Designed miniproteins, single chains. Designs and how they scored, part 24

Each design is a single chain, and the fold is of that chain. pLDDT is the mean over its residues in the fold that is shown.

## One batch from the design tools (miniprotein)

Design m866
Fold by ESMFold2-Fast:
Structure m866 (fold): chain A 73 residues (1-73)
Amino acid sequence: MAAEAEARARAHAAEAARALEAGDGEAALEHLERAAEALGEAMAAKYGVDKAVIDEKKEKVLEEDRKVLEELL
């Protein structure tokens, strides 16, 4: 269900924010990856987007987030 996947994405994003506040970049990245996965699932369910397109966009978002974390550290 799209709403459930969206809720999971928001929960993982909140955990990532808490990990960053604690200075735990590794935990933050792990939660960001899970948030992106859940968001992709929600978009597939809600908008009928092809999974392959979602997976490609997810990888790009995670790569951008990784680079931002590297520049902030």
Scores: mean pLDDT 73

Design m867
Fold by ESMFold2-Fast:
Structure m867 (fold): chain A 51 residues (1-51)
Amino acid sequence: MERIARAVNLLTSGRYSVREVAREVGLSPAAFSRRFRETVGRSPAEVAAER
């Protein structure tokens, strides 16, 4: 869960795209989207749209 928690922080910072966040946490975009949804229950794009 550590990597996904970091991903949430990066997405909400507004400094990174979903693709860049996937790279920062060491996952392919497909693997990142899958793991993020499993852990958070929402897509990375949806979380990135939140404040």
Scores: mean pLDDT 76

Design m868
Fold by ESMFold2-Fast:
Structure m868 (fold): chain A 97 residues (1-97)
Amino acid sequence: MDIFRELTEEEQKKLEEAEKRVEEEARRTARELAERYPEVDEEELLEAGLAAGKFHLMAAEVEAHMGEVEEVPELTEAAVEAAREAARRAAEEAVEK
């Protein structure tokens, strides 16, 4: 009963691509929001996006180690969306005040 098995090369590559997509989306969203709302701190937006995205990526990594790699693409899309929405929400809260 090895719940946490070693990842294959293909599974590892999928997780690396997922992490890259989350980081790229968080950085892009933070930059776009900071350009539209100069009073908002771009670094705070980036941190909010990365925190939400990385939390969802942890779930994808667990599923991969349990052999449920088919869930990884869906969890990756959820992580990308979470990163974008967290950054957007942080910007809205900063501007609303």
Scores: mean pLDDT 75

Design m869
Fold by ESMFold2-Fast:
Structure m869 (fold): chain A 62 residues (1-62)
Amino acid sequence: MKEKLKELEEKIEKAKTIDELKKIMQEISALAGVRGSGSFPVEALKLLNKAGEKIQELLDKE
């Protein structure tokens, strides 16, 4: 699991488009395995926040 989170973090850093970041966010959510009322893993939340921040930066360039 930690190795997969590292790979996803690297994908976020490498991503150049919003579409790529959205796909990475979907992979993070799937890896977290949280459904319904479950609490989200902190590490997965941090990666989702990083992806969201990068999407915001890309939108600022538009």
Scores: mean pLDDT 71

Design m870
Fold by ESMFold2-Fast:
Structure m870 (fold): chain A 69 residues (1-69)
Amino acid sequence: GVEELLAEARELLREAGASEEEIERIIKAVRDGDADEVQRLLTRLVLAGADPELVERAGRLAMEAIRLL
């Protein structure tokens, strides 16, 4: 369900180098169904030096979670 997808996305974002504050902002955007905000926040993480492969995997899970809301 949504919570399992979000739990995996949190783990991937932490491994990618995201802070807990950045992770919670992304999770809030997912819960709001705001796909554009999720995309903006993920792009900012990559530009700040987060691992792009892990961020992309987390983004796929976040978009799947939005589809299940």
Scores: mean pLDDT 90

Design m871
Fold by ESMFold2-Fast:
Structure m871 (fold): chain A 78 residues (1-78)
Amino acid sequence: VAAIQERMAKELEPLAEKALEALKAGDEEETKKLLAEIARKWAEAAREAAELSEDPELKAALEKQAEKYEKLAKELEE
């Protein structure tokens, strides 16, 4: 889990910076696209953490979080 968090921090930092630049420039379409990509990466991290978890309750909670982020990404990608 810690290793996944570290990887996500490195991957998300450039995307977050790019999203802020797009937002500042008034590019709503690019901002939505970047936020959708960030949400998808969070969903992937939650799925990976769930697969690595041996605790059934923690695994179920992580799978639920992944579903929420996947739904958010789809809504942003309209």
Scores: mean pLDDT 76

Design m872
Fold by ESMFold2-Fast:
Structure m872 (fold): chain A 73 residues (1-73)
Amino acid sequence: SRKEILYLALELAYLGTETLVEHLEKRLAEVKAEKGADHPEAKRLEALIAENRAAAEALRERIEELRREIEEE
């Protein structure tokens, strides 16, 4: 069904967001080691990580809601 396709698309988006966060966290550790925790690049990476974590949580909520709809169908 269309809902199952949407579910898979949202799961893929979630996995992509989690992978991005993991990559950003690794880059943040590198920047902190090379340039220091107070460097503007480190601050920008921290903001991007926080934003993407919030986006991942929102995606997970949507996925769980859609999963319930499919299971109740």
Scores: mean pLDDT 86

Design m873
Fold by ESMFold2-Fast:
Structure m873 (fold): chain A 94 residues (1-94)
Amino acid sequence: MLIIEADLSERNIEHMVNQVESQLKQAGFTVEKKEIEGGKIEIEAVAPSTVLPKDVTLVLKDISGRELARKTAKSVIEGDKLKLEKVEIKIEAP
């Protein structure tokens, strides 16, 4: 499981989710599951097993374009599909 911790002083959860989904789709993955609960976002993505296993670099930016986090998610073939490791974004709010 890939965990991205972001201190989001700007509560733009929608902007963060859209960035991750766009980057995954550009990499050839389809979002299979998306859960948003308070300060936590979980995304699961898959591709056909005909796609070669590849690493996907996810870059999270705030609304002004400042980079908040950069993480690389790995993919593995599971049965008939290529599965990306689960991406979890934790929003820290003290």
Scores: mean pLDDT 72

Design m874
Fold by ESMFold2-Fast:
Structure m874 (fold): chain A 66 residues (1-66)
Amino acid sequence: MDAEKYLEEGKELYKQGKYEEAGEKYMEAIRLDPKYAEAWENLGKVMEKMGKLRGAANAYKLAEEL
């Protein structure tokens, strides 16, 4: 599976409120493509929903730098 497929699966899980599972899919997308800004941005959104505010800030910063 490519990075885009994991991003798509993560977005679908996020829509269902499955934030932890969505985060796992976004991390797999990032593992395959570490410069995938959209995956980092979506990981930040998941971390915010889970109350991991420092992790969210770091993910957003990485997305902006890419």
Scores: mean pLDDT 84

Design m875
Fold by ESMFold2-Fast:
Structure m875 (fold): chain A 72 residues (1-72)
Amino acid sequence: EKAIEYVEKALEALRKGNIDEAKQFVEEARKAGLPEEDYDLLLTALDLVDKGLISRETGIAVAERVIERLKA
């Protein structure tokens, strides 16, 4: 479950406002076996937060939901 660990690290980076660090952890999660659908969703959410089109809180909620699904 290294992919889950990387998504959790991305979530912590996002909570600190470190969008670029969060994106790097999502890339590592993809290399560790994160499904393409979850990868695309997380990367899109981070890009939308970075551009100010959605709140950081919304991006956090997306990452939390992905972690929840991966643990199911």
Scores: mean pLDDT 85

Design m876
Fold by ESMFold2-Fast:
Structure m876 (fold): chain A 69 residues (1-69)
Amino acid sequence: MEARRQAYRDLAEQLEKKARSAWDKGNYKEAAEYFELAARYYEQSGDVEKAEHFRKLAEEFKKKYEELL
């Protein structure tokens, strides 16, 4: 059980890095998708504060690119 939570945390961190990379390149849609996935895995790992933070960030990015298009 601990190993599974560790794996979810590691996945969330990798997804966060991908989201930040997409954001740095101006790919707001891709960044929003990766932040959403990172939030889900942080939630599965028990890190509810980071999950909420990245979920809100993903929602803001979705609003920004949807209204821009």
Scores: mean pLDDT 81

Design m877
Fold by ESMFold2-Fast:
Structure m877 (fold): chain A 96 residues (1-96)
Amino acid sequence: DRDQALRYISRARAYIGRLIRNGQISDDARQTYINAIDSINNGDLDTARSYADYLRSQGYTPISDLIYGMVYYSQGDYRQAYIYSQRSYDGLSSII
């Protein structure tokens, strides 16, 4: 599951990066997503979840799912990381 989780995290992150470059995500959602990743990198997983919940409330459910996937990955819960990141990747193709 760890390698599967990493593959889907990487694919979802790449997809979100393209949506950002193409202006298909609001500036607020883009900043929230970046802040969530920074929080994960700093070990502040509760703050990252709060950003994910905010993104979900704004209709960016696939981006929220990726952040939860990355949180689970950092906690060593590779099964949940895989489930959330795969769901994120599958959902991203439906945003446009």
Scores: mean pLDDT 89

Design m878
Fold by ESMFold2-Fast:
Structure m878 (fold): chain A 83 residues (1-83)
Amino acid sequence: SELKKKLEEKLEEARRLLEEMRAAYEAGELRPEELLRRALELGELLKEAALLAVELGLGEISKEEIEAKFEEERAALEALMAA
């Protein structure tokens, strides 16, 4: 369905943004202000994905997947910041 394609596109955009943020942080290139800006952009993408998942009737599973991926990358960034 068109909605499923849009959901997959939003999730892919979010994953790419997380990978870019992680790579930049590991390289020491990510400033705190830029991190916050990208975090806000990621939040917007995840909200759009969650809304599409609800409309598709996949809200529970899709929300859990989105949350798991977000938490995985958040934990990775927190570990890097603690190092």
Scores: mean pLDDT 72

Design m879
Fold by ESMFold2-Fast:
Structure m879 (fold): chain A 116 residues (1-116)
Amino acid sequence: MSKEKYKETIKKYEEALKKDPNNPEAWYMLGVAYYELGEYEKAVEYFEKALKIDPNSPYRPTALLVLGRAYYKLGEYEKAMKYFKEALDIARKMNRQSLYDEAEKLLKEVEKKLAE
């Protein structure tokens, strides 16, 4: 399901990066596509690149949440917890209720995993 959509997204944003390697949206969208394809290490690399290029990007809160999820899938629970806490803090400051609720849920899941 939608594997073809993610391949098309990858092609589109790889072409965008050939024109502008400092495009944070392209790095962010590649991170999302690779996360959805189960390529978690590539997703981490691309999200970290997006956040380095534009640390104040409108994609930052969502990128931190998906980056935390990617680290969780890789078994890197301490790193996942760090990014979920950062996403939660930003969601609280920005009054982003849906993002806050998702970050809080994921933070509780990783805290439970670390307590085991």
Scores: mean pLDDT 84

Design m880
Fold by ESMFold2-Fast:
Formats: sequence, structure tokens, C-alpha cells
Structure m880 (fold): chain A 71 residues (1-71)
Amino acid sequence: MKEAKEKLIKEIKKILEEEKDVDKAGEKIAELLKEVEEKKILTDEQILEVLEELQKYLQENNITETAPALP
């Protein structure tokens, strides 16, 4: 379980580092998350843990401003 979460986080980090386009990076990340959810490889709680870890990584690299606020 933890190994699968770590692998997913690592893949997302790789996409963010390799993909210069935020839109393309977002599409690839969304596809990975959808595949994991559809195949039920991770539970909703585990996906939240991955998202928390990802937010922490983005904050550490000062990548907080990515999307505009919606009304």
C-alpha cells in the first residue's frame, strides 16, 4: 500500500519536472489518478494522502500559484 502511494507520488513529481507545460502535466497527472481510481488500486483516503504529499512538494518548491480562483 505505502509502496504504491510512493510510486504514484514519484511518477507525479517526474511529470512535473519533465513536463514544462502545466496543462500537459495536469493532463498526465489526471490520467494517472483516474486510472488508479478506476482500477481501485488506491482508496479515496490513500489518494488524499498522495495529494497531501504532492501539495507539500509544491509548497517546498514555491509552486503554490498554479490555478486561478473560481467564483
Scores: mean pLDDT 68

Design m881
Fold by ESMFold2-Fast:
Structure m881 (fold): chain A 78 residues (1-78)
Amino acid sequence: EKVELEMRAVAHVLRAIAYEMEGKYDEAADDFMEAARLYEQTGDKELARKYFRLASDAYRKAGNTQKAEEAEKKADEL
């Protein structure tokens, strides 16, 4: 189960990077958020925090300040 969750997190990260390369920052941020949640579920708080911060950055690039602040808050609470 944990290995499966980790593989799913990696898949979301790779897709987020692809979306960033396409300038699709909201989609990239959503995938970083899901990766962060999956790492949180596996107990990897360091990776969860990292991807919540990347999601925040991507949401800001998309102009989505509210979601960026929500992602940053999740990173700070870990």
Scores: mean pLDDT 89

Design m882
Fold by ESMFold2-Fast:
Structure m882 (fold): chain A 64 residues (1-64)
Amino acid sequence: SKVLEEIKRLVDEAIKAAEEGNFDEARTLLQKARELADKSKDPEAVRLVIAGELYIVGLELERE
């Protein structure tokens, strides 16, 4: 679906931002993705957001 494609893009962009150390941008993108996933009621969209959140938290913890 179009919404799922948008959510996937937001999660991908959030991961890239986090990998570059831009965690504030990553969190903003994840928040937008989460809001869309919650409204979509698409379990695949929800799984993508959760996976992205966990990955980014892991990256942030590796910094110290």
Scores: mean pLDDT 84

Design m883
Fold by ESMFold2-Fast:
Structure m883 (fold): chain A 89 residues (1-89)
Amino acid sequence: SALLAQLQALLAKAKEAIKNGDAKTALDYLGQALDLARQIPDPAVRRAYLEEILELGMELLKVAPKELIPEAIGLILRAIGELIDLDLE
């Protein structure tokens, strides 16, 4: 699907940005990936991508400069919230 192809591309770009220490770029790509993951109709597929986004958000937090820590934490909390909402379905 076009949605899953875009999501996979965003996650690949986010991983590369984290590897290169580009926290700002990684934050942008992970935010876009989270917005797409929320639209996945299959709960099992949605969970898998939300868990990957959460894991990458945690990796991002390790390389984020202090000024970007609040935004990185915000992304992590958004991913956790989506996983909680999924468990209530």
Scores: mean pLDDT 88

Design m884
Fold by ESMFold2-Fast:
Structure m884 (fold): chain A 72 residues (1-72)
Amino acid sequence: SAEELIEKGEELREVDPEEAIRKYGEAAALYDAAGDHAKAAEALRKAAEIAEEIGQLSAAKLLRARADALAA
């Protein structure tokens, strides 16, 4: 489920931040497919925060833009 992917992303944040970003992205896709654009946007913002922490600034910018589009 999307919730299990969020939980896995939280677990991986310190150990494997790149995999954490992927888990949040997968959760966002599932929420979006279910019509829950607010939760999809929140998952993408979590992914962007982790991307910023590891210096992936271009990826973080793209993730934030995608989140903003879903929340509009």
Scores: mean pLDDT 87

Design m885
Fold by ESMFold2-Fast:
Structure m885 (fold): chain A 74 residues (1-74)
Amino acid sequence: AEEEVERLLEEARRLAEEAMKSLSEEKQKIVRQMLEGMEKWVRELKETESPEELLRATRLLKDLFEQELRELLE
């Protein structure tokens, strides 16, 4: 569970870094804020939720992040 959560966060960071190479300064700021928000939520959930719920929430947050990232790239 922990390893999978870290893998998902690493993938999100990698996608954000790659996308930011093609984005304006304003859009890069949005991406950084979204990534920070996701990492903060995962950190908080790690302290309160079961490993199964943490993994489920992290997957959902990553999917939402990727969707928003795609919109910013268009």
Scores: mean pLDDT 81

Design m886
Fold by ESMFold2-Fast:
Structure m886 (fold): chain A 81 residues (1-81)
Amino acid sequence: MKEELEQIRKALENGDYDKAVEIAKKLFEKYSPEKAKSPFDIQKGREYELLLKYVEAAKNGDPEAKEKALSIIDRLLERLE
């Protein structure tokens, strides 16, 4: 999780949107709300869903979506420490 989030951040910063989308999709699939067993897992799944949405929007040329995706990543990384 932590390494995957850091990889998405670096990919977004480098303009490698294809890699960022690929990793974000893998996180969403692993932690999707549908697969969740607890309220904590449901909340985490929704955050990964939102991250994927913003990463895809950033790939389509939305600079605000890129900043929002980076903000979500920073927030998630902070909670893991």
Scores: mean pLDDT 77

Design m887
Fold by ESMFold2-Fast:
Structure m887 (fold): chain A 56 residues (1-56)
Amino acid sequence: MEEGKRAIVAKTALDALLAGKSPEEVRKLVLDTARKYGLSEEEAERIFDAVEAALA
């Protein structure tokens, strides 16, 4: 259940980065999505960092 929520946030970050959004815009979308699914801001930031690192 929690893994599925994290996967949704990670996919949101990946899709936005591939669409050419700035890192700041993507971070905002990730935080908004995490809040919707009841994840903490710190968990959202870890997911965003992990997705950025995977694409680097």
Scores: mean pLDDT 79

Design m888
Fold by ESMFold2-Fast:
Structure m888 (fold): chain A 72 residues (1-72)
Amino acid sequence: SKEELFKEAEVALLTMQGYLYLKDGDYEKAVEYFKEALKIDPNNKTAWQGLAEAYRKLGKEDEAKKYEEKAS
């Protein structure tokens, strides 16, 4: 449906922006963008993987492990 296509596009853009912030070293912004993607698609593995990586870079190992497990 049109609504599904818009949601898929929004999630793709949010996860792409999250990874750009990860590459740029803005880990707090990366977390924000991946969390926004998960609000739209709570089962999005790409967002869970990105969130795990961002938390790992922030030194939040317990949070990183939780999201890593969800991504598996």
Scores: mean pLDDT 87

Design m889
Fold by ESMFold2-Fast:
Structure m889 (fold): chain A 66 residues (1-66)
Amino acid sequence: SDLETVKRILKRAKELYEEGDEELALSFIRALAGIAKSTGDEESLKLIAETLKELGYDELAEEVEK
């Protein structure tokens, strides 16, 4: 499902963030958010926004949620 794919990509992005590749992690999350917005997947957008807040990107999280 789309949500499972989103979880998988977010997990990878968090791993990159923990390894110090913050810019690459953010790039993956932004791409994922773009896809979720295009498909109207509000559940995925909420999960993406929560992940962004966890990583300290509050402004981007608000942008993702509309």
Scores: mean pLDDT 80

Design m890
Fold by ESMFold2-Fast:
Structure m890 (fold): chain A 85 residues (1-85)
Amino acid sequence: SSKREEGIKLLVEGAKALEEGNYEKAAELFSKAAELFESVDKNSPLAARAYELLGRAYEKLGNLKKAEEYFKKAKEIFEKARKAR
């Protein structure tokens, strides 16, 4: 499987953990997915999605500062991806 396919699998597993209320596991899985997508393309929309979901997991954990940091990182990647048009 490609690194992208592995990252997508981690996003799916993380989303399931998030739905089940396992926010720490969701954060771990989304973090791994983000690293994997960035290793392929630093400005990947998939990396931005992984950081957005990581922010949501930290929001659920009550860590609002980390949530804001990851939401900001996701925004920056999405903006860079748009400018590459």
Scores: mean pLDDT 86

Design m891
Fold by ESMFold2-Fast:
Structure m891 (fold): chain A 79 residues (1-79)
Amino acid sequence: MEEEVRRLLAELRRTARELMEAYLAGAPEEELEELEKRALELAERAYELGGEEAQREALELVAAEAERLLAELRARGLL
């Protein structure tokens, strides 16, 4: 179960990064919604298997990718 939670969190990190990169690239709304749905499903599954600790880790991963997006937006002069 620990290994499964770890894999789900790794997949969530990749999906969150894909979502941020797609957003920066101006991807279609449908693509953004699909990535958002995938991220939510991965976070939910991690929570179901690992409980509060996994939920906290999932939130931290998403927050870190969001912070990276904000840094990239500033670096590109889009903020």
Scores: mean pLDDT 79

Design m892
Fold by ESMFold2-Fast:
Structure m892 (fold): chain A 80 residues (1-80)
Amino acid sequence: SAAERALREREKELRERAMELIAETARELLTAITLLIEAKELLKKSPEGEKLLEEAEEKLARANELAAEAERLIAEIKAL
């Protein structure tokens, strides 16, 4: 039926969007880890390392937002 087809298309869209958000979350986390490593090394020589820590915190916050959105989409898929 048209309703069953629409439901399957919606599930596919939600799964694809969730996969995109998971990939973006992974990228933000990797960037945050890199910034934390750089901040640790820079703080041995200069207080400028604090700016890298702030940037890492922003990336971690973004990763948390993206992960929460992915969890919301997964919940929507389970509710279908």
Scores: mean pLDDT 83

Design m893
Fold by ESMFold2-Fast:
Structure m893 (fold): chain A 65 residues (1-65)
Amino acid sequence: MLKKGDIAEAVKDQGPTTPAVLGLKKGEKVEVLAVYSDGMVVARSLTTGAVGLVGADGLRKIGTA
């Protein structure tokens, strides 16, 4: 389970479907900023600095900040 402060990696390419959704490439790393009960995560891309929503199922934890 992802937690605030975790570092995660995108397990697949995913484009932004809306302005609120974070677009990621497979292997791109993000910092988890918040986790919601519906399985959505607020994340910051470590590549671009962009902040947005991403599904927790599209991320794999690789470390903790």
Scores: mean pLDDT 76

Design m894
Fold by ESMFold2-Fast:
Order: sequence, then structure tokens, then C-alpha cells
Structure m894 (fold): chain A 83 residues (1-83)
Amino acid sequence: AEENLKKGKELLKEGKFDEAVRYYEQAIKEDPNNAEAYYNLGIALDKLGRYEEAIKWYQKAIELDPDNKEARKALGLARAKAG
């Protein structure tokens, strides 16, 4: 989980958003309650213009960690881009 999350973050910095999505999906499979993995999956999808999918995963991140201000802000911005 930790290694897949870390690799996803590295790929996100490199602009390899599709690859980052795959690593975050692996992190979620290993730990389905990892709020950070859902948040980062949302970011990668948002960067790909997949706003409806990003919204779903930001919402899941907030469900698991309601105090994540960055996820709440990202959700608001993604909703604005989608609608």
C-alpha cells in the first residue's frame, strides 16, 4: 500500500496521470480505507479531465477523513469544472 501510494505520487509529479491512477488503484485494493489514496486518485483523474470520476473519489476520501480540507477544496473545484 505505502509503496504503491509513493509510486503514484512520483508519477503524478512527472505528469504521468494514467500510470498514477493504476498505482493508486493498487493502493486502494491493498487498503480500502486509505483516505489519502482516494484523494490522490481523485487528483490524478482531475488532471486527466475525468471530473465525474474525480468527484466520486474525493467524496470517498472526505467520507473516510472529514477533516481533509484539501479534499473538500478539490471536490468543490472538480464540481465546478464538471458542471
Scores: mean pLDDT 87

Design m895
Fold by ESMFold2-Fast:
Structure m895 (fold): chain A 93 residues (1-93)
Amino acid sequence: DLQKELEKVEKELAEVSIKIVEIALEQGVLKDSGASLEEIRKSSVEDQIVLGSASAAALEKQGKVTPEVEELIKRFEELVEKRKELLEKIRNK
């Protein structure tokens, strides 16, 4: 049950992270993207979180947060927190 919830959260987190990275790349706020979107999709969840967080911060710093981006960042933060909570529950059993 907890493992299935974690898989669902990590899958959605990957999708949201990739969308934030894609928007940051389109807006020209992400200076170095040596990795393609395909490579990011295949990266670890930890790497996806780092890239999503960096992309969100870059969009905020440049004042390029639209209502769509604001909702994506909010969802990203909710999923990161939920993943952390689920990992704590799994590791403490």
Scores: mean pLDDT 78

Design m896
Fold by ESMFold2-Fast:
Structure m896 (fold): chain A 84 residues (1-84)
Amino acid sequence: GAPLFVPAGNGKVRNEGETYDPVLVEQLKGREDEPLAILRIAENKYAVVKVSDDNGNLVPATELRKAPLGTEFNLIDAEKYIEL
């Protein structure tokens, strides 16, 4: 799967676990070492995003994947948007 986040307000995103949608998983395939996650903007709208901790450091992929459910990070930018 791929790390899945949702908007939490105030420029933050919250860890909701992972997605197994093949279209979304494919966006991160071969890029598993990059600080990337899937953000669900709406029911059928997603983005590939980069996130940071409260100190402004990009969260490494390994830490991002191990973050507890409900952990919040700062949204830095969106690389691309995906509509399913």
Scores: mean pLDDT 84

Design m897
Fold by ESMFold2-Fast:
Structure m897 (fold): chain A 56 residues (1-56)
Amino acid sequence: DLEAAIAQLEKRIAELEKQREEARRNGDQSKVAEIDKQLAALRAALEALKAELARA
């Protein structure tokens, strides 16, 4: 289910964004960098799935 996969990715991205803000408040730059890499990968996957849904 493409729509379920999109919803799951959006939820994961939102959770990581919250963790990123916490890491920034704590001055944990290494954690921010790690989360940024994870966010970039998840956002790329989300864009690909949304493009597929738009064509379906």
Scores: mean pLDDT 85

Design m898
Fold by ESMFold2-Fast:
Structure m898 (fold): chain A 62 residues (1-62)
Amino acid sequence: LSEEERELLEETELLLAGAVARGAISAEQAQKMGREAVEAAKNGDLEKLKEVRERARELLAS
């Protein structure tokens, strides 16, 4: 992974963990979104990775 992909993935994982801790999302849904982020990073799909991060951020903000 590039440094940008790694940073986006790490940020997404932290946001998902926060959303689970807040009760905004289940652990199973967080794992699903985490897998989407990992696959996007593996494929170099920065747009998809950013989309998953944005969804995680919105969930945490709710």
Scores: mean pLDDT 82

Design m899
Fold by ESMFold2-Fast:
Structure m899 (fold): chain A 81 residues (1-81)
Amino acid sequence: MSVADKAEAAIKELRERLKERGDEEALKLFEELLATMESDEQRLALAESALTMLDSLAPHQSGDLTAALQRVLDQIAANRA
C-alpha cells in the first residue's frame, strides 16, 4: 500500500471516530492541521499520532482530545525547526 493510501485510510478512521464522539472542535482542529500539510508522509504521521493518542484517552475526555491534537500540531511545528 502506498503512503497516500495509508494516509487516506488513517484520516478516514480518525474523522469517523471524532464524529462518533461528537467532538466538533477536535475535528475542526484536525482539518486545519491537514490543510497546512503538503506531503502524504506528514498527513499520515499526523493521523497515526492522533489515532494513537485517541486510543489512550477515556471516552469522556473531550477537552483532552483537543489538547492532544494541539500537542501534535506543536510537535510537527517543532520538527520543522
Scores: mean pLDDT 72

Design m900
Fold by ESMFold2-Fast:
Structure m900 (fold): chain A 72 residues (1-72)
Amino acid sequence: MKEEGLLAAEHLRRLAAYFESLGDHEAAALAREGAERLREAAEAGDAERFREIARETAARLAARGAALYAAR
């Protein structure tokens, strides 16, 4: 779990860099925050907290996307 969790956090960190390259600083910040929280949970071996953070981060990114759609 820990190794897989750290890899997931790294993937989300790369996604944050991608959002930053698009100029979406808010989405980049959400992804970076999620990546750090996932890394901490993975290093602590807390699978329940890891799943909770992953769901919350996904929901926040989805809400960001919906807000951008609604602004059109």
Scores: mean pLDDT 79

Design m901
Fold by ESMFold2-Fast:
Structure m901 (fold): chain A 60 residues (1-60)
Amino acid sequence: SKEAIEKGKELAPEIAKLVLEGKEEEAQKKARELVKGLSDDEAADVVAEIAKGINEAYEK
């Protein structure tokens, strides 16, 4: 859980940057690989961290 969340936080800025650069398919692929093999709860935590990173980089 903590490792998955930390990895999500680490990759969130990189995924956000890919979205900003119009590389949405690469961003989605990285997100899917990151949550692969995780529990539903762990995957939800990672996705939430990625969403925060995207919102911070893209909207403000």
Scores: mean pLDDT 72

Design m902
Fold by ESMFold2-Fast:
Structure m902 (fold): chain A 55 residues (1-55)
Amino acid sequence: SKEDLQKALENSRKALEDARARGEDVTARVAEHSLKIIEEGLKEGLSAEEVDKRL
């Protein structure tokens, strides 16, 4: 659902912030990639299942 995607978006933003604070470059890049895919999915009106297939 859209709510599931919004929660995933918030979780990815927090993961990115936490990874950057710890200097975890690889983890930060993975979080940035996931964030971009989730944002694009929300913009396109995709379901959580369709977004998950792109991750």
Scores: mean pLDDT 80

